# Designed miniproteins, single chains, continued (2): the designs that were tried, part 49

Each design is a single chain, and the fold is of that chain. pLDDT is the mean over its residues in the fold that is shown.

## One batch from the design tools (miniprotein)

Design m5688
Fold by ESMFold2-Fast:
Structure m5688 (fold): chain A 68 residues (1-68)
Amino acid sequence: TNDAAAERLRALGERLYPEVAEQLGPEVAEQVREHYLEGADRILAGDDPAQVRHETTRRSAEVIQRAL
């Protein structure tokens, strides 16, 4: 279900936060987490979970690459 997909995406963002914060700082970690939270909200609004997951992963990678 979309609810289950949204919760899974949110959980991924939460799981990534401490690792990103340790390596790149809390500001970058918060940007990554926000992308996952926005993705979860989009899935709840009816967007395709697979498309949202792909876009969220790409945007998170862009934030991380920019911080390096």
Scores: mean pLDDT 85

Design m5689
Fold by ESMFold2-Fast:
Structure m5689 (fold): chain A 96 residues (1-96)
Amino acid sequence: MLGEMGYKYGKEGLELARAGTAPLDVPRAVGVAIGGIGVVTGAELFGASEEIKKGGEYAMEAGLAALRNGSADPEALRKAEEGVRYSSEALLKETG
């Protein structure tokens, strides 16, 4: 369930971030990108499921897309943050 939620929210965050409709909260976008990178790296290092890895990838790409565009819907960043949160929790449960 946590991995599925991370995948879902990460993907939704990425789709909204690509639209880019509001002034960018740069610290939030950086945090999402770094969080997503952490999930992907941890998933690869510890052999976590593809769902967890994909959740992290979508969140990472959402943050990077927001930074590249210089704008993001705050809801996009919020969904990407939830994607990082759920994927990180799923990663810890699979690897602990």
Scores: mean pLDDT 79

Design m5690
Fold by ESMFold2-Fast:
Structure m5690 (fold): chain A 90 residues (1-90)
Amino acid sequence: SVEELAEELIEEIKKKEKELIEKMKENNMPQSLIDEYKERYEYIIESIKKAMNSPVLSDEEKKELIEEAKKQVEEDEKLLLKEIEEWKKK
């Protein structure tokens, strides 16, 4: 179901957030930057939850929003991994 897809994505995002924040800490990245990425992930999770709780959106529209959120998470992960690599070079 769309609800199951949303919950799976939220769990995946939470796992990725934890792993990436751990990598940032291991590379001594500043807390302000870590907090910025935490806020980004929380925003995406809350957006998914709001979409799922909408009585107006169809299952098809909810699925589109889940797919967009998944794409956004993948792009944010790529950006963060590049920033972690740059911190390692110094």
Scores: mean pLDDT 83

Design m5691
Fold by ESMFold2-Fast:
Structure m5691 (fold): chain A 56 residues (1-56)
Amino acid sequence: KLKVTTKPKLSLGFSPSVVTSVKQIDDNTFLVEGDADKLEEYFSKDATVESYELYT
């Protein structure tokens, strides 16, 4: 799973085919579960994402 931080005042969008669950832990921070390789590729191209890191 990945810990994803979005840019200020932006919300995380996701595709149901890539993501199995999403939990918001802060205004701009989300814990996202799914296939790690697919999630990293998806979020690396998402203009609303500031950073992401692997979370175990």
Scores: mean pLDDT 70

Design m5692
Fold by ESMFold2-Fast:
Structure m5692 (fold): chain A 82 residues (1-82)
Amino acid sequence: SMEKLLEAAEKLLQRAKADPTTPDSFIKAVERVIKRLREGKSVDEIVEEAVKEGNRTELQVLAEILREAGLLEEARRVSALL
């Protein structure tokens, strides 16, 4: 569900910000995914945009969010694009 995805994304963002070794690019990618989800974009739409942009970090972030949300098959599918 969208609610589970947003919860997982915000948990990932909190953990990333708590770790000073996390790159700023990763934090920005998590924030960008959260923004897209709040705008009503589907996982598939976010994947298609990230692939078009060559944004590997956004695909990696999305895979982690899906994994934390318990969407393991979707996470594996996105990870296969990396």
Scores: mean pLDDT 86

Design m5693
Fold by ESMFold2-Fast:
Structure m5693 (fold): chain A 77 residues (1-77)
Amino acid sequence: MPDLPQEVIDAGSELRFHHDETLRLYSRGEPLERIEEHARATREAARRLVELDPSYKEGADAVVEEVDRLLEDARSK
């Protein structure tokens, strides 16, 4: 039961925060610029998390793919 390194915890928390915020902004029809800001932050947090612990790759990739789909949909409206 070794605790996760703080950097992994922080990266995971940042990923969840920006992912949730991207979904919230998209659902509310907020300006594209705001959606793009949190979508990019989600990708950055995902990359950091995977660099720190590759075992999170599949989950992080799935979150990035979802965020990319939402962003493409928001751009095509």
Scores: mean pLDDT 82

Design m5694
Fold by ESMFold2-Fast:
Structure m5694 (fold): chain A 71 residues (1-71)
Amino acid sequence: SDKDAEELRRLLEERGVEVEEVYSVGGMIVVKFKDGGRAIVDTVRGEVFTEGLSERQRQAVEEAFRELSLS
């Protein structure tokens, strides 16, 4: 949902990772990073797919999603 996308953005920024865009589509959250990397979070299956992310960005997405799933 749009609320989940907004919450994920806040959790990522709290971890010191700056995000260009976060939006929800069809049970997924898409995260775009300023350096061109992206993550897709499947909120239904609890899966995270990443492309072109640094190790730090990937860890931040995994930790933020874990925190989001506890809400």
Scores: mean pLDDT 82

Design m5695
Fold by ESMFold2-Fast:
Structure m5695 (fold): chain A 65 residues (1-65)
Amino acid sequence: MVKAVQIATAIEIRLVAEGVRVIAEVEGDKIILTFLDKDEAKRERGKAIAEEMAKKHKEFTLEFK
């Protein structure tokens, strides 16, 4: 079983590699991704990647800021 912090860390590493800067935080089963860049194209790309990575772990909820 994977913990939320491990998923959050993996998403953050992946997004940084794709050129998207985020702050990943965990509150229980909630993974909160705060996008530091206001570029809409980067935000949409980052959201798509995060949702794809998290879809295998339905116990966790993604929140975007």
Scores: mean pLDDT 79

Design m5696
Fold by ESMFold2-Fast:
Structure m5696 (fold): chain A 77 residues (1-77)
Amino acid sequence: PDYEKALEYLDKAIEAAKKGDSESAIKYANLAGTAAAPLSDEEKELLQKAVTAAQKGDSEKAVEYLEELKKLVEERG
């Protein structure tokens, strides 16, 4: 896994989500998931929840799930 790249993408996803830029938040979240692969089941659930929240325009929930995912990726690297 490329943990450095995954964390970079997660930071970009969080910034996009905070701005309400759902397209960029989803794009960078998925890129982070690919870079950190293979993902744990918990990481996969958080990624899916973050993408779903962003698709619904729920910026607060998208940020929350992305920050939780970032914490798990940091603990594993």
Scores: mean pLDDT 86

Design m5697
Fold by ESMFold2-Fast:
Structure m5697 (fold): chain A 92 residues (1-92)
Amino acid sequence: SMAAEEEAEKKIEEYLKEAAEEYAKKLIEADKNAPGSPFLTKENALEYARDTILGIEDGKIEPTTEAGKKVEEEIRKDGRKKIEEIRAEAEA
C-alpha cells in the first residue's frame, strides 16, 4: 500500500540519520593517526557514510587506511542490508 511505502521512506530516513552518524564516527576514529585524511572532516565522513549506505559511489573520496576500508566494507554489507530489510518489510 502507499501508506506502507511512506512509512518505509520515513524509517529509511531515520535509519540513515543514525547510521551515517555512527559510521562517520568510526571513519574518523579509523583515520585518527592519518592527519591528511578527508575523513577527519566530520562533513566528509557523514557524506561518505550516507552515500555508501545508499549505494551512491561517485569516487569523490575513498578510504586509504586498512581500518577505514574495514568500515567501508561494514557499511556496504550491514548498512545496505538494513535498507533492503526496511523496504522488504514494506512490501510484505
Scores: mean pLDDT 79

Design m5698
Fold by ESMFold2-Fast:
Structure m5698 (fold): chain A 68 residues (1-68)
Amino acid sequence: MELREELRAILRKYVSDETADRILARVEQLDDPELAANAVMLELMKEVSRNTAIEVGKEVRELLEKHR
């Protein structure tokens, strides 16, 4: 499964498809897993609790590091 599809599946649990696509477009511009995870966390903090956003950010970082 492509990395983009895996990230989209994670994000779709918390936000709409449109919001997930917007977050993915931002993440694709970032080569560093930490910066990408931080971008996801900041966008998710608008929709979910800070604790949930941090947990999802960690999951995204681990997924990006696994695919390097």
Scores: mean pLDDT 78

Design m5699
Fold by ESMFold2-Fast:
Structure m5699 (fold): chain A 108 residues (1-108)
Amino acid sequence: ADARIAALEAEISRVLGELNIQIAILSNTDPKKADEMAKMLQEISGQVILAVRHAKQGNIEQAREHIARMREIFAEMKKKFPEQSKTLTAAEDRIVRNMEEIIEISKE
């Protein structure tokens, strides 16, 4: 167990939590859109969990496949919800940066 990896995982969890809060706020004005976004965010969260698991096990190629799938889901969300694209891009960039750092630490 590496304290650096734990801190990076905590930051990813914070980013996903921020997106959940934004979706919860949106549910007050557009509950159908919020429900669709929440389902896609659940898929993103699943890909993040698998990517972190594989990175920690040294399975870098598998980790990168899950990061790529996560990015495909973000791209689909931005297409469906263009008014949220700036927020989604910022979240994706933060998650990807923290995942790349977990991968680099896992190579040590």
Scores: mean pLDDT 89

Design m5700
Fold by ESMFold2-Fast:
Structure m5700 (fold): chain A 80 residues (1-80)
Amino acid sequence: SEEDLKFEVEFLQEQLDKIEAYLDAHPDPTEEERNELLEQVDAMIARAKELLEKSKDPEIQKKVQELIDRANALKARIEA
């Protein structure tokens, strides 16, 4: 349902917030930690793209696109 899609978007946003908070606290992660974080962010982007394809609600689509944009910015931060 669209309500279930909203809960999944909120869950992914919470996961992104946790990764951002982790990087703020740990600015120099190890190579192993960086690789694990990149795998998590890539998985989140893939899931967000699935949600974008499943949703018919333009407000959900907007939130999912904002999530993808945030995840890509976070990925760039981790790769730097």
Scores: mean pLDDT 85

Design m5701
Fold by ESMFold2-Fast:
Structure m5701 (fold): chain A 81 residues (1-81)
Amino acid sequence: MEKLLEQVERASQLAKDAGHEETAETLLRLGRRAAEEGDEELVEAIVRSAELYKEGRPSRGASVLTSAQIRAIGDEIDKEL
């Protein structure tokens, strides 16, 4: 749990440093839930998406994580119950 939470905090910070404050807050919220549930795959998806900000890779569209992708992550958490 603590390691997953640390990864989520790092991912949120990367998004914030890239100027995506709302995305950073959403990642932190969703990632905290994923870490509490022990969903390593979801945490890895969040971290990997945020790492693209650091790599300077252009997302297709405005951001590395789109609102649709963030919502899809939220839907996966919701399906857990």
Scores: mean pLDDT 64

Design m5702
Fold by ESMFold2-Fast:
Structure m5702 (fold): chain A 113 residues (1-113)
Amino acid sequence: EREKRKKLVKEALEKLAELLGEAVRSIKDKKKREEIIKLIDETNVKIIDLMEEKGVPPFTTFEELDDDVLLEVLDIWLETIEKMIELAKDEPKAVEKLEEARKLIEELKKYIE
């Protein structure tokens, strides 16, 4: 079960990164694209700060996180994706990829909970 969970979490996060990259690349408005990239960068910093606060060793991969910490990381990404959808609302292809990313995280949260 632990190995199956690690594989599922790893594959889900790899797919999340793919969807976010596709969303960013589909944005035609340079300013909106830059704002979304900044939001992703700020989210990564927030996650690092959370992991440090929780005493997670440096270079711990997400699939190695305890369920409580992983759920908090996923909640942070859900908040960020919602903000990205609002910023990219006039970019249908970006919204489609971001909605897929949101669904992926929601499904992963249900599996962990």
Scores: mean pLDDT 85

Design m5703
Fold by ESMFold2-Fast:
Structure m5703 (fold): chain A 83 residues (1-83)
Amino acid sequence: GPLEEEARRLAERAVELAREAAELLARAGDDREEVLRAIGLTIRAIGDALAARLLGERAGRPEIGEEAAAGMRAAGLPVEVPV
């Protein structure tokens, strides 16, 4: 249904943003602007993952949020991911 489809879309975007953030952090070194950009992407990824979890739970598909969290951890983000 619509909630499940939106949850899956947000979960996929969260993992993509997490990968981009991890790559930026790896190459940024001491570059303040690149680090701040990576932080912004991380905040967006966390927001999308939380939305995917809440929408997935409402749709009776709690695994969607769990997969988003697992994907973000696998991407190498140095932050705690909501589950």
Scores: mean pLDDT 85

Design m5704
Fold by ESMFold2-Fast:
Structure m5704 (fold): chain A 71 residues (1-71)
Amino acid sequence: SMEDIARAAAVLSEKTGRAVGARSATQLGAAVHILLSEGVLSAEEAREVLASVRDPTARAAIEAALRAGGV
């Protein structure tokens, strides 16, 4: 859901100190990928966010970002 995506983006902002916004599963996945690649989000933190997300499309996007990050 959009609320699920927005909540995940807010958690990413809080964990990283970055201004993270996402309006779609694709944008959420892209944000996770960038934050992992910059080293400001750990794989464990990304998995924690994944565990809190219930939307299957958003979950798939985060899982894809984790795989792309080599984790």
Scores: mean pLDDT 83

Design m5705
Fold by ESMFold2-Fast:
Structure m5705 (fold): chain A 120 residues (1-120)
Amino acid sequence: SMEEALEKLKEEFEKEFEELLKTDPILGSLSKEQQEALYEAAFKVAVALFEGVSEDELYEAVDELVLAIHSLKLSEKERVELAAKLFEAIARALERAGGSEEAVKKARELAEQLKESLKE
């Protein structure tokens, strides 16, 4: 069922996010509240991609994640690197949860688009 599929996506994303908390010095240095806000925003993007929502709904979720990252006291380079790692974690979680090849590809495309938009 969709509910069981979403539960699997949550389990796989939680594993990827926990690995980032241990391996990424920026994410690991944030407060628990900031870590939880990033988790929630990134998971919304994963769900939107998994469900194949409209582009408008997908970009609304992406904008929430970008705003959550922007609220952190990080340099532009650190924000770009953190965003790239979060979108790769989303892509891996989608792949492991049985998301479509299109969803996985779109997650990685979003990571590259964020790098380019922040190079202004």
Scores: mean pLDDT 86

Design m5706
Fold by ESMFold2-Fast:
Structure m5706 (fold): chain A 88 residues (1-88)
Amino acid sequence: VTVTITADKPGETGSGYDPENDTTWAWTLTQHGDEHTVSVTVVAPKPATFTVNATIGGVPLTASVTGDGASATATSGNHTLKVTLRTR
């Protein structure tokens, strides 16, 4: 499953839903000094591989998580993508 996110400004939030896989995601963009972090939580009914493609202030970042409670982080300069998978 692939999730695509575009985040441009601190304090921005978003969410989505994939009806085929009954999967939801929510994200926030936070800034601390020069560091920009998008935190994504993916909630799925069962463990699977989820790939998040994010563009943070024009910077592309990709992270993949597999398994319940898994987390992944990708960083490019001052931009960070954090992904957490939760199953229900």
Scores: mean pLDDT 81

Design m5707
Fold by ESMFold2-Fast:
Structure m5707 (fold): chain A 113 residues (1-113)
Amino acid sequence: SRTRRIEEEARRIVEESRRILADPEADGEAKVKAGIAETLALMVLSFIESNEFELIDKALEGDEEARKEVEERSIKSGPGVNLVSPELIPKVLENARRSLEEAKKLLEEKKKK
């Protein structure tokens, strides 16, 4: 399942982001970028938990009816949910990846001193 792979990657991003947030060698900029990555990955996980894997898989494959149902379910989940479209999941996850990579790069540059 594509959704299963997205869930596994999002969980990995959360774990790696939390390691950077807990690292005493991480500066404020690295921690901000790690915090962004964690927040975005948690949004993806929350969206997956609020929907059925099969429905998300169909929506990601281009099923417009599945996409609309996922969007409607996300709206019903409450006013704090900004991720209302399954099309946004890959984009949010990509942004989480980039933010985590930037945090790792900053931490590596700090550790070489």
Scores: mean pLDDT 78

Design m5708
Fold by ESMFold2-Fast:
Structure m5708 (fold): chain A 77 residues (1-77)
Amino acid sequence: MDAELRKRRREVVAQINRLVSRLQQLLEDGAPQSEIDEVYEEVREELRRLAEEYGFPEMTQAALRNMDLMLQEHNKE
């Protein structure tokens, strides 16, 4: 049984959720665009790092797409 693979996948999901939640919080709080841009850059870099470290590029790519959708919704309002 590959318990180690499941553990790594769960760890990556937790890290992704933490990073995306940080950006979502700023958007919901109406933070300045400069702060949103700075955090987006940090989160994007960390997601790229997670993809390379853990080997789940599809998961980090989905997270990036979700972040882009969040920014598009924020900009429409």
Scores: mean pLDDT 78

Design m5709
Fold by ESMFold2-Fast:
Structure m5709 (fold): chain A 87 residues (1-87)
Amino acid sequence: MPLYRPKPELLELLNKVLNTDKEVFTRDEILMALYQYAIDAGLEDPNDRNVLDVSGSLLGKLFGRDRIDLRDGAALDAALDRNTTLA
């Protein structure tokens, strides 16, 4: 299973959400942490819980978009590639 080394802004977010002090994460750990962050921050779209309204948030900056569909694996992979390197 590939391990990813997040860029500093994402690394800080992941360690805070997961209450860890790690430098490398699996894809699934990163996605679970992002989802947990969105729930805790109230970023879920009230009409569709799989869609995050991240406009003006750190997630919006990291993904380069105002809305994220958690079912769009290709878009999530592209965002991971932009914000991580292979460990």
Scores: mean pLDDT 76

Design m5710
Fold by ESMFold2-Fast:
Structure m5710 (fold): chain A 80 residues (1-80)
Amino acid sequence: MVLTAEQIAELSDEEAVETLVEIAEKIVGDKLSEEEKEILRESVKKALDYIAKLPKKEALVERKKLVEDFIETAKKWAAL
């Protein structure tokens, strides 16, 4: 992966969502259906909307955690 979790956290909400879904698709592959991709997009968008309501310093920390947790979860899903 070329981008770090911190770099992904600094992207726009739209770019972060698409980047994370692309990462999940690359990690999980054929196990990830089109319906599951849509659910992931919606879940990430909702999480980012919640984080945007936090103070700026806390928002950046939470965005980085979201990215790290998402990638780790995708890796665990691929290992099943």
Scores: mean pLDDT 79

Design m5711
Fold by ESMFold2-Fast:
Structure m5711 (fold): chain A 105 residues (1-105)
Amino acid sequence: SLEKSSETFTAELAGKPVTITVNVTKDKETGKYEITVSAGAVADSEEDARRLAEGMQTLAVEKAKEIAEKLGVEYDIETRSAVFKDEATGKYVALATATATGKPK
């Protein structure tokens, strides 16, 4: 059985709005936590999207660490980022995710 919580908020990076979603899942049987911080933004150029993805990945890592430390979890962190063109709008989508997984000490 899993306990889940989710929160979404907006931050700003280099004058651009960034949407951040935090998902915390606890496995009640194992006591294992999975903390996923996902960030997304839209840019007019591929280069701007890449810079946003890098900045968002830094923010996602810091937020995942903050939550894991508050929960007393010894964690491993995995990060992912992607930039792709939205063909419907001609704009670039930047995504970054940090996932901290572990058990309480």
Scores: mean pLDDT 85

Design m5712
Fold by ESMFold2-Fast:
Structure m5712 (fold): chain A 77 residues (1-77)
Amino acid sequence: MIVEAPSEEEIQVLREFMKALLDRAKSWSVEEVEALVEEVRKALEEAKKDPRIPEEVVKMIEEFLRELERILEEKKE
């Protein structure tokens, strides 16, 4: 009641969306990926401050950020 867990469907939609963004980021410019990394970092900070967001979702955003940073590093080489 006072604690809401995201539905399995909502988590699945987020996971699929993040995967689609990762695939697209591989074809983007370095500057475009850097902009996305900055936006995801801001989203992660907000998610950590919101007590309604479960640890599972925070961890998913952290993993997504790490994968974006990996793609960015590969593009710089």
Scores: mean pLDDT 77

Design m5713
Fold by ESMFold2-Fast:
Structure m5713 (fold): chain A 65 residues (1-65)
Amino acid sequence: GVEEGRKLGEEGYKKAVELTKKYGVEKAEEILYKEFAPKLAKLDDEGAHEATAGIVEGLNDAYLE
């Protein structure tokens, strides 16, 4: 559900910020895809959308700094 997606999105946000600062956006996206894709596949559509939003926000926030 949405709550599980929100929690995963918060984890993904933190990871996206850390990886983008360390490796840049392209490498961060590659690592995030490998780590989070199997977790996203276990969520319903609503949870997956919520989690993806958090991950994308983390990538954007790190890139704009």
Scores: mean pLDDT 81

Design m5714
Fold by ESMFold2-Fast:
Structure m5714 (fold): chain A 69 residues (1-69)
Amino acid sequence: MTLDELLERLKASLPAILQLPEDLQVGLLYEVVKFVKEKFGEEAAKKLLDFLKENGVPDSVIEKIEEKL
């Protein structure tokens, strides 16, 4: 799976994820960001965080994910 394929799949899933409680959003998105960081590197993880913010993920969720990384 390429980073672009992952971002496309994630974008399709985001409307459903954004309906979840914040704690579940953090848990699910943290695992995705962690996978991207481990597989594609730190710059790819930063790109993913920016993508999530641009696609409506709350800043509070982004901040909690960054604290766990």
Scores: mean pLDDT 83

Design m5715
Fold by ESMFold2-Fast:
Structure m5715 (fold): chain A 71 residues (1-71)
Amino acid sequence: DTITLILSENDPEKVEQLKADLLAIPGVKSVTVDGRFITVEVDTSREAVAPTVAALKPVLEKYGAKPILSV
């Protein structure tokens, strides 16, 4: 399963730091960066989904990243 995030700015250093923090989360399989858009592939196994989603929240708040489905 994939989650797409958007950053309000395109600072490449902050993007790389966010990518590293996302890859450190257990259950994140891959992170792809395309400008301000970040696609996160997560493990959809029964044990990984809920803790992975919970771990995403503080990382998103730290970098000001928003899921595209957020109004």
Scores: mean pLDDT 69

Design m5716
Fold by ESMFold2-Fast:
Structure m5716 (fold): chain A 90 residues (1-90)
Amino acid sequence: SEEEKARIDKLKNLLYSHRLSPESKAEIERILKEDPFDFRRVTELIARDAGAGFAAAAYAVLSGRQLTPEEIAEIAKITDPEAVADALMA
């Protein structure tokens, strides 16, 4: 609960410091209010709007998973948002 809240707060700060459309920000907020662990839907939206590399960074914050720069670089090559989510949740 405390860890989960801290991760969500870090994601919110990350979203506010980086460029996402207002529509995507509103949708991410709605998804996280409905289910704070719906990492897949959030990751797909971020990948669609801001690209795979930014989605990987956001996923690391949400899940608490530490990603190496090499892992982020590999994921950043993926163009399909659903494939980005699949790779990160593997």
Scores: mean pLDDT 76

Design m5717
Fold by ESMFold2-Fast:
Structure m5717 (fold): chain A 72 residues (1-72)
Amino acid sequence: ASDSLLSSAVSFAKFALKDLGLPESVLQAVEQAADGTLVVRVTQQLAEDHAQKISSFLSSVFGRPAVVVQVN
């Protein structure tokens, strides 16, 4: 169940990146936090508007909070 959700979340995150004109390689992983929040890990700094659009899109698709975080 969890693995299926995360696989779908990765696919939708990649779609959102493509829609914004960003390369799929920017996506490192999608994880689920203990509270059910989707955590989208990215390899580089995104513009604030791009991060917000990705978060809003995933939140609307999965009916749960989503956040974008840069991996250091």
Scores: mean pLDDT 81

Design m5718
Fold by ESMFold2-Fast:
Structure m5718 (fold): chain A 61 residues (1-61)
Amino acid sequence: MPTVSINLLGSSSTTVVDATAEAAVNSSNPDATWDEKSGKAMDLLEQLKTKYGSVGPSSWG
């Protein structure tokens, strides 16, 4: 189970949402796993952070 990148998002003080965000990301991008430390993982993390940081929490809640 890939949880490496989600910890970086959790550092934004969203520990509870982190678990939900992990599920949402896995559902949205099952082809790309967080375990990939390549630029892909960082790109996905940044995209997710922007989405959830700006709109995710408002609509996701």
Scores: mean pLDDT 49

Design m5719
Fold by ESMFold2-Fast:
Structure m5719 (fold): chain A 66 residues (1-66)
Amino acid sequence: MHKVYNFQTVEEAIKALEKAVKEGDLATAEAYAVHLDTVYPDEFEKNSTPEQKALFDEMVARARAR
């Protein structure tokens, strides 16, 4: 099953990741983190806070461990 993420900016994608984690939807958060890593790696690093970066790294690691 392919999920289409219609994010226009890296900022929008980061907010979606934070919201998914806040709501406890870790599967969606992992998917959003992989999307950010694939589509916006450099832009994410430039535009993320240390807290957002830590959250992203955790979700990417969880997704890749599966």
Scores: mean pLDDT 74

Design m5720
Fold by ESMFold2-Fast:
Order: sequence, then C-alpha cells, then structure tokens
Structure m5720 (fold): chain A 85 residues (1-85)
Amino acid sequence: MEKVEELKRKLRELISEAQELLKETDPNVFEQKLDELVKKFHEIENEYLKLRPKLTPEEQAEFDRLLDELSRLIQEGLKKYNELK
C-alpha cells in the first residue's frame, strides 16, 4: 500500500532530523527545530491512528517500533534543550 510506504518514509526522515537535532549547539535553533519536530511527530501519529485499523499486526509492530525510536530521540532532545538553557 503506497500510503503505508509514504508514512514510513516520513517517519524515517523525521528520525534522521531528530538525530541531526541532537548535534545542534545553538539554543534558539535547537528550540525552533525541536518544536517543529514535535509538531511533525503528532501529525504522523494522527495519520498512523487513521491507518492502523487497515494494517496487519506485523505492519502495526513496525510502526510502533519506529514511533518508539522517534519518541526516544525527542525525549533526548528535550533533555539536551534543558541542558543548553
């Protein structure tokens, strides 16, 4: 399903953006990028929730794993932001 692959692509891109954010040292740039990342995360979660009933258990498990990875990176970002301020 093309929509499933599109959503996985967006989620993987967001994971890469989160990893790059952890290298940022400017607090103002960090804050702006973190806020954007959190907003995009909520957008992807909303799309996933609408798609979830149409997914196989295997596809659901893969999305849950990717969402957990992104959530972990966002938590690391929040911790780093608190250290930069």
Scores: mean pLDDT 82

Design m5721
Fold by ESMFold2-Fast:
Structure m5721 (fold): chain A 79 residues (1-79)
Amino acid sequence: SMADVLERYAEAIEPLDPEVSEGLRRLADAIRKNDLKEAQELARELLPRVKALVEEHPDDKTLRLTYLMLEGMVKNFSL
């Protein structure tokens, strides 16, 4: 599930940014509860922070995949 993927990304990112990791875990929980409003708010809040991490760590594939997932969520939730 998307929630399971987000938790896996959170675990991988925790050593670099524990706050972003916690945010991703909260997002996964919101998705499991089908709380679309909370998921939208969390994804929008996390997106610029993950983008900054991608810019700091351009070779980190997990950060890039996390960014693309959050961007897709924000884009779909805006409609």
Scores: mean pLDDT 84

Design m5722
Fold by ESMFold2-Fast:
Structure m5722 (fold): chain A 100 residues (1-100)
Amino acid sequence: MEEERKREEEIWGEIQEAIKNGDFEALREALLRSPEPALQEIARNSNSLEEAARLLRERVDELRAAILSRELSEEEADEVHRELAPLSSLAVLLESRLKE
């Protein structure tokens, strides 16, 4: 748990720096090293910061729709909330960078 948390923090730092610098290759590399399957999929299917932002927003919208359905168990809702938080933050960060 501690080693996983430290790795996740390092990857998140690399993601933030890549976005700040507008470096798509650095972002893609950091996303591919993330243990989160959704981030790895976005990295494999994107060719630019704009495309990565679009795919992230689509995934965030899917997760929000699942929560709004209210058909999820408590455990399933908890899992969706855990995935949604970092993806939502990343989507906002990317969208903000692209508007600057």
Scores: mean pLDDT 77

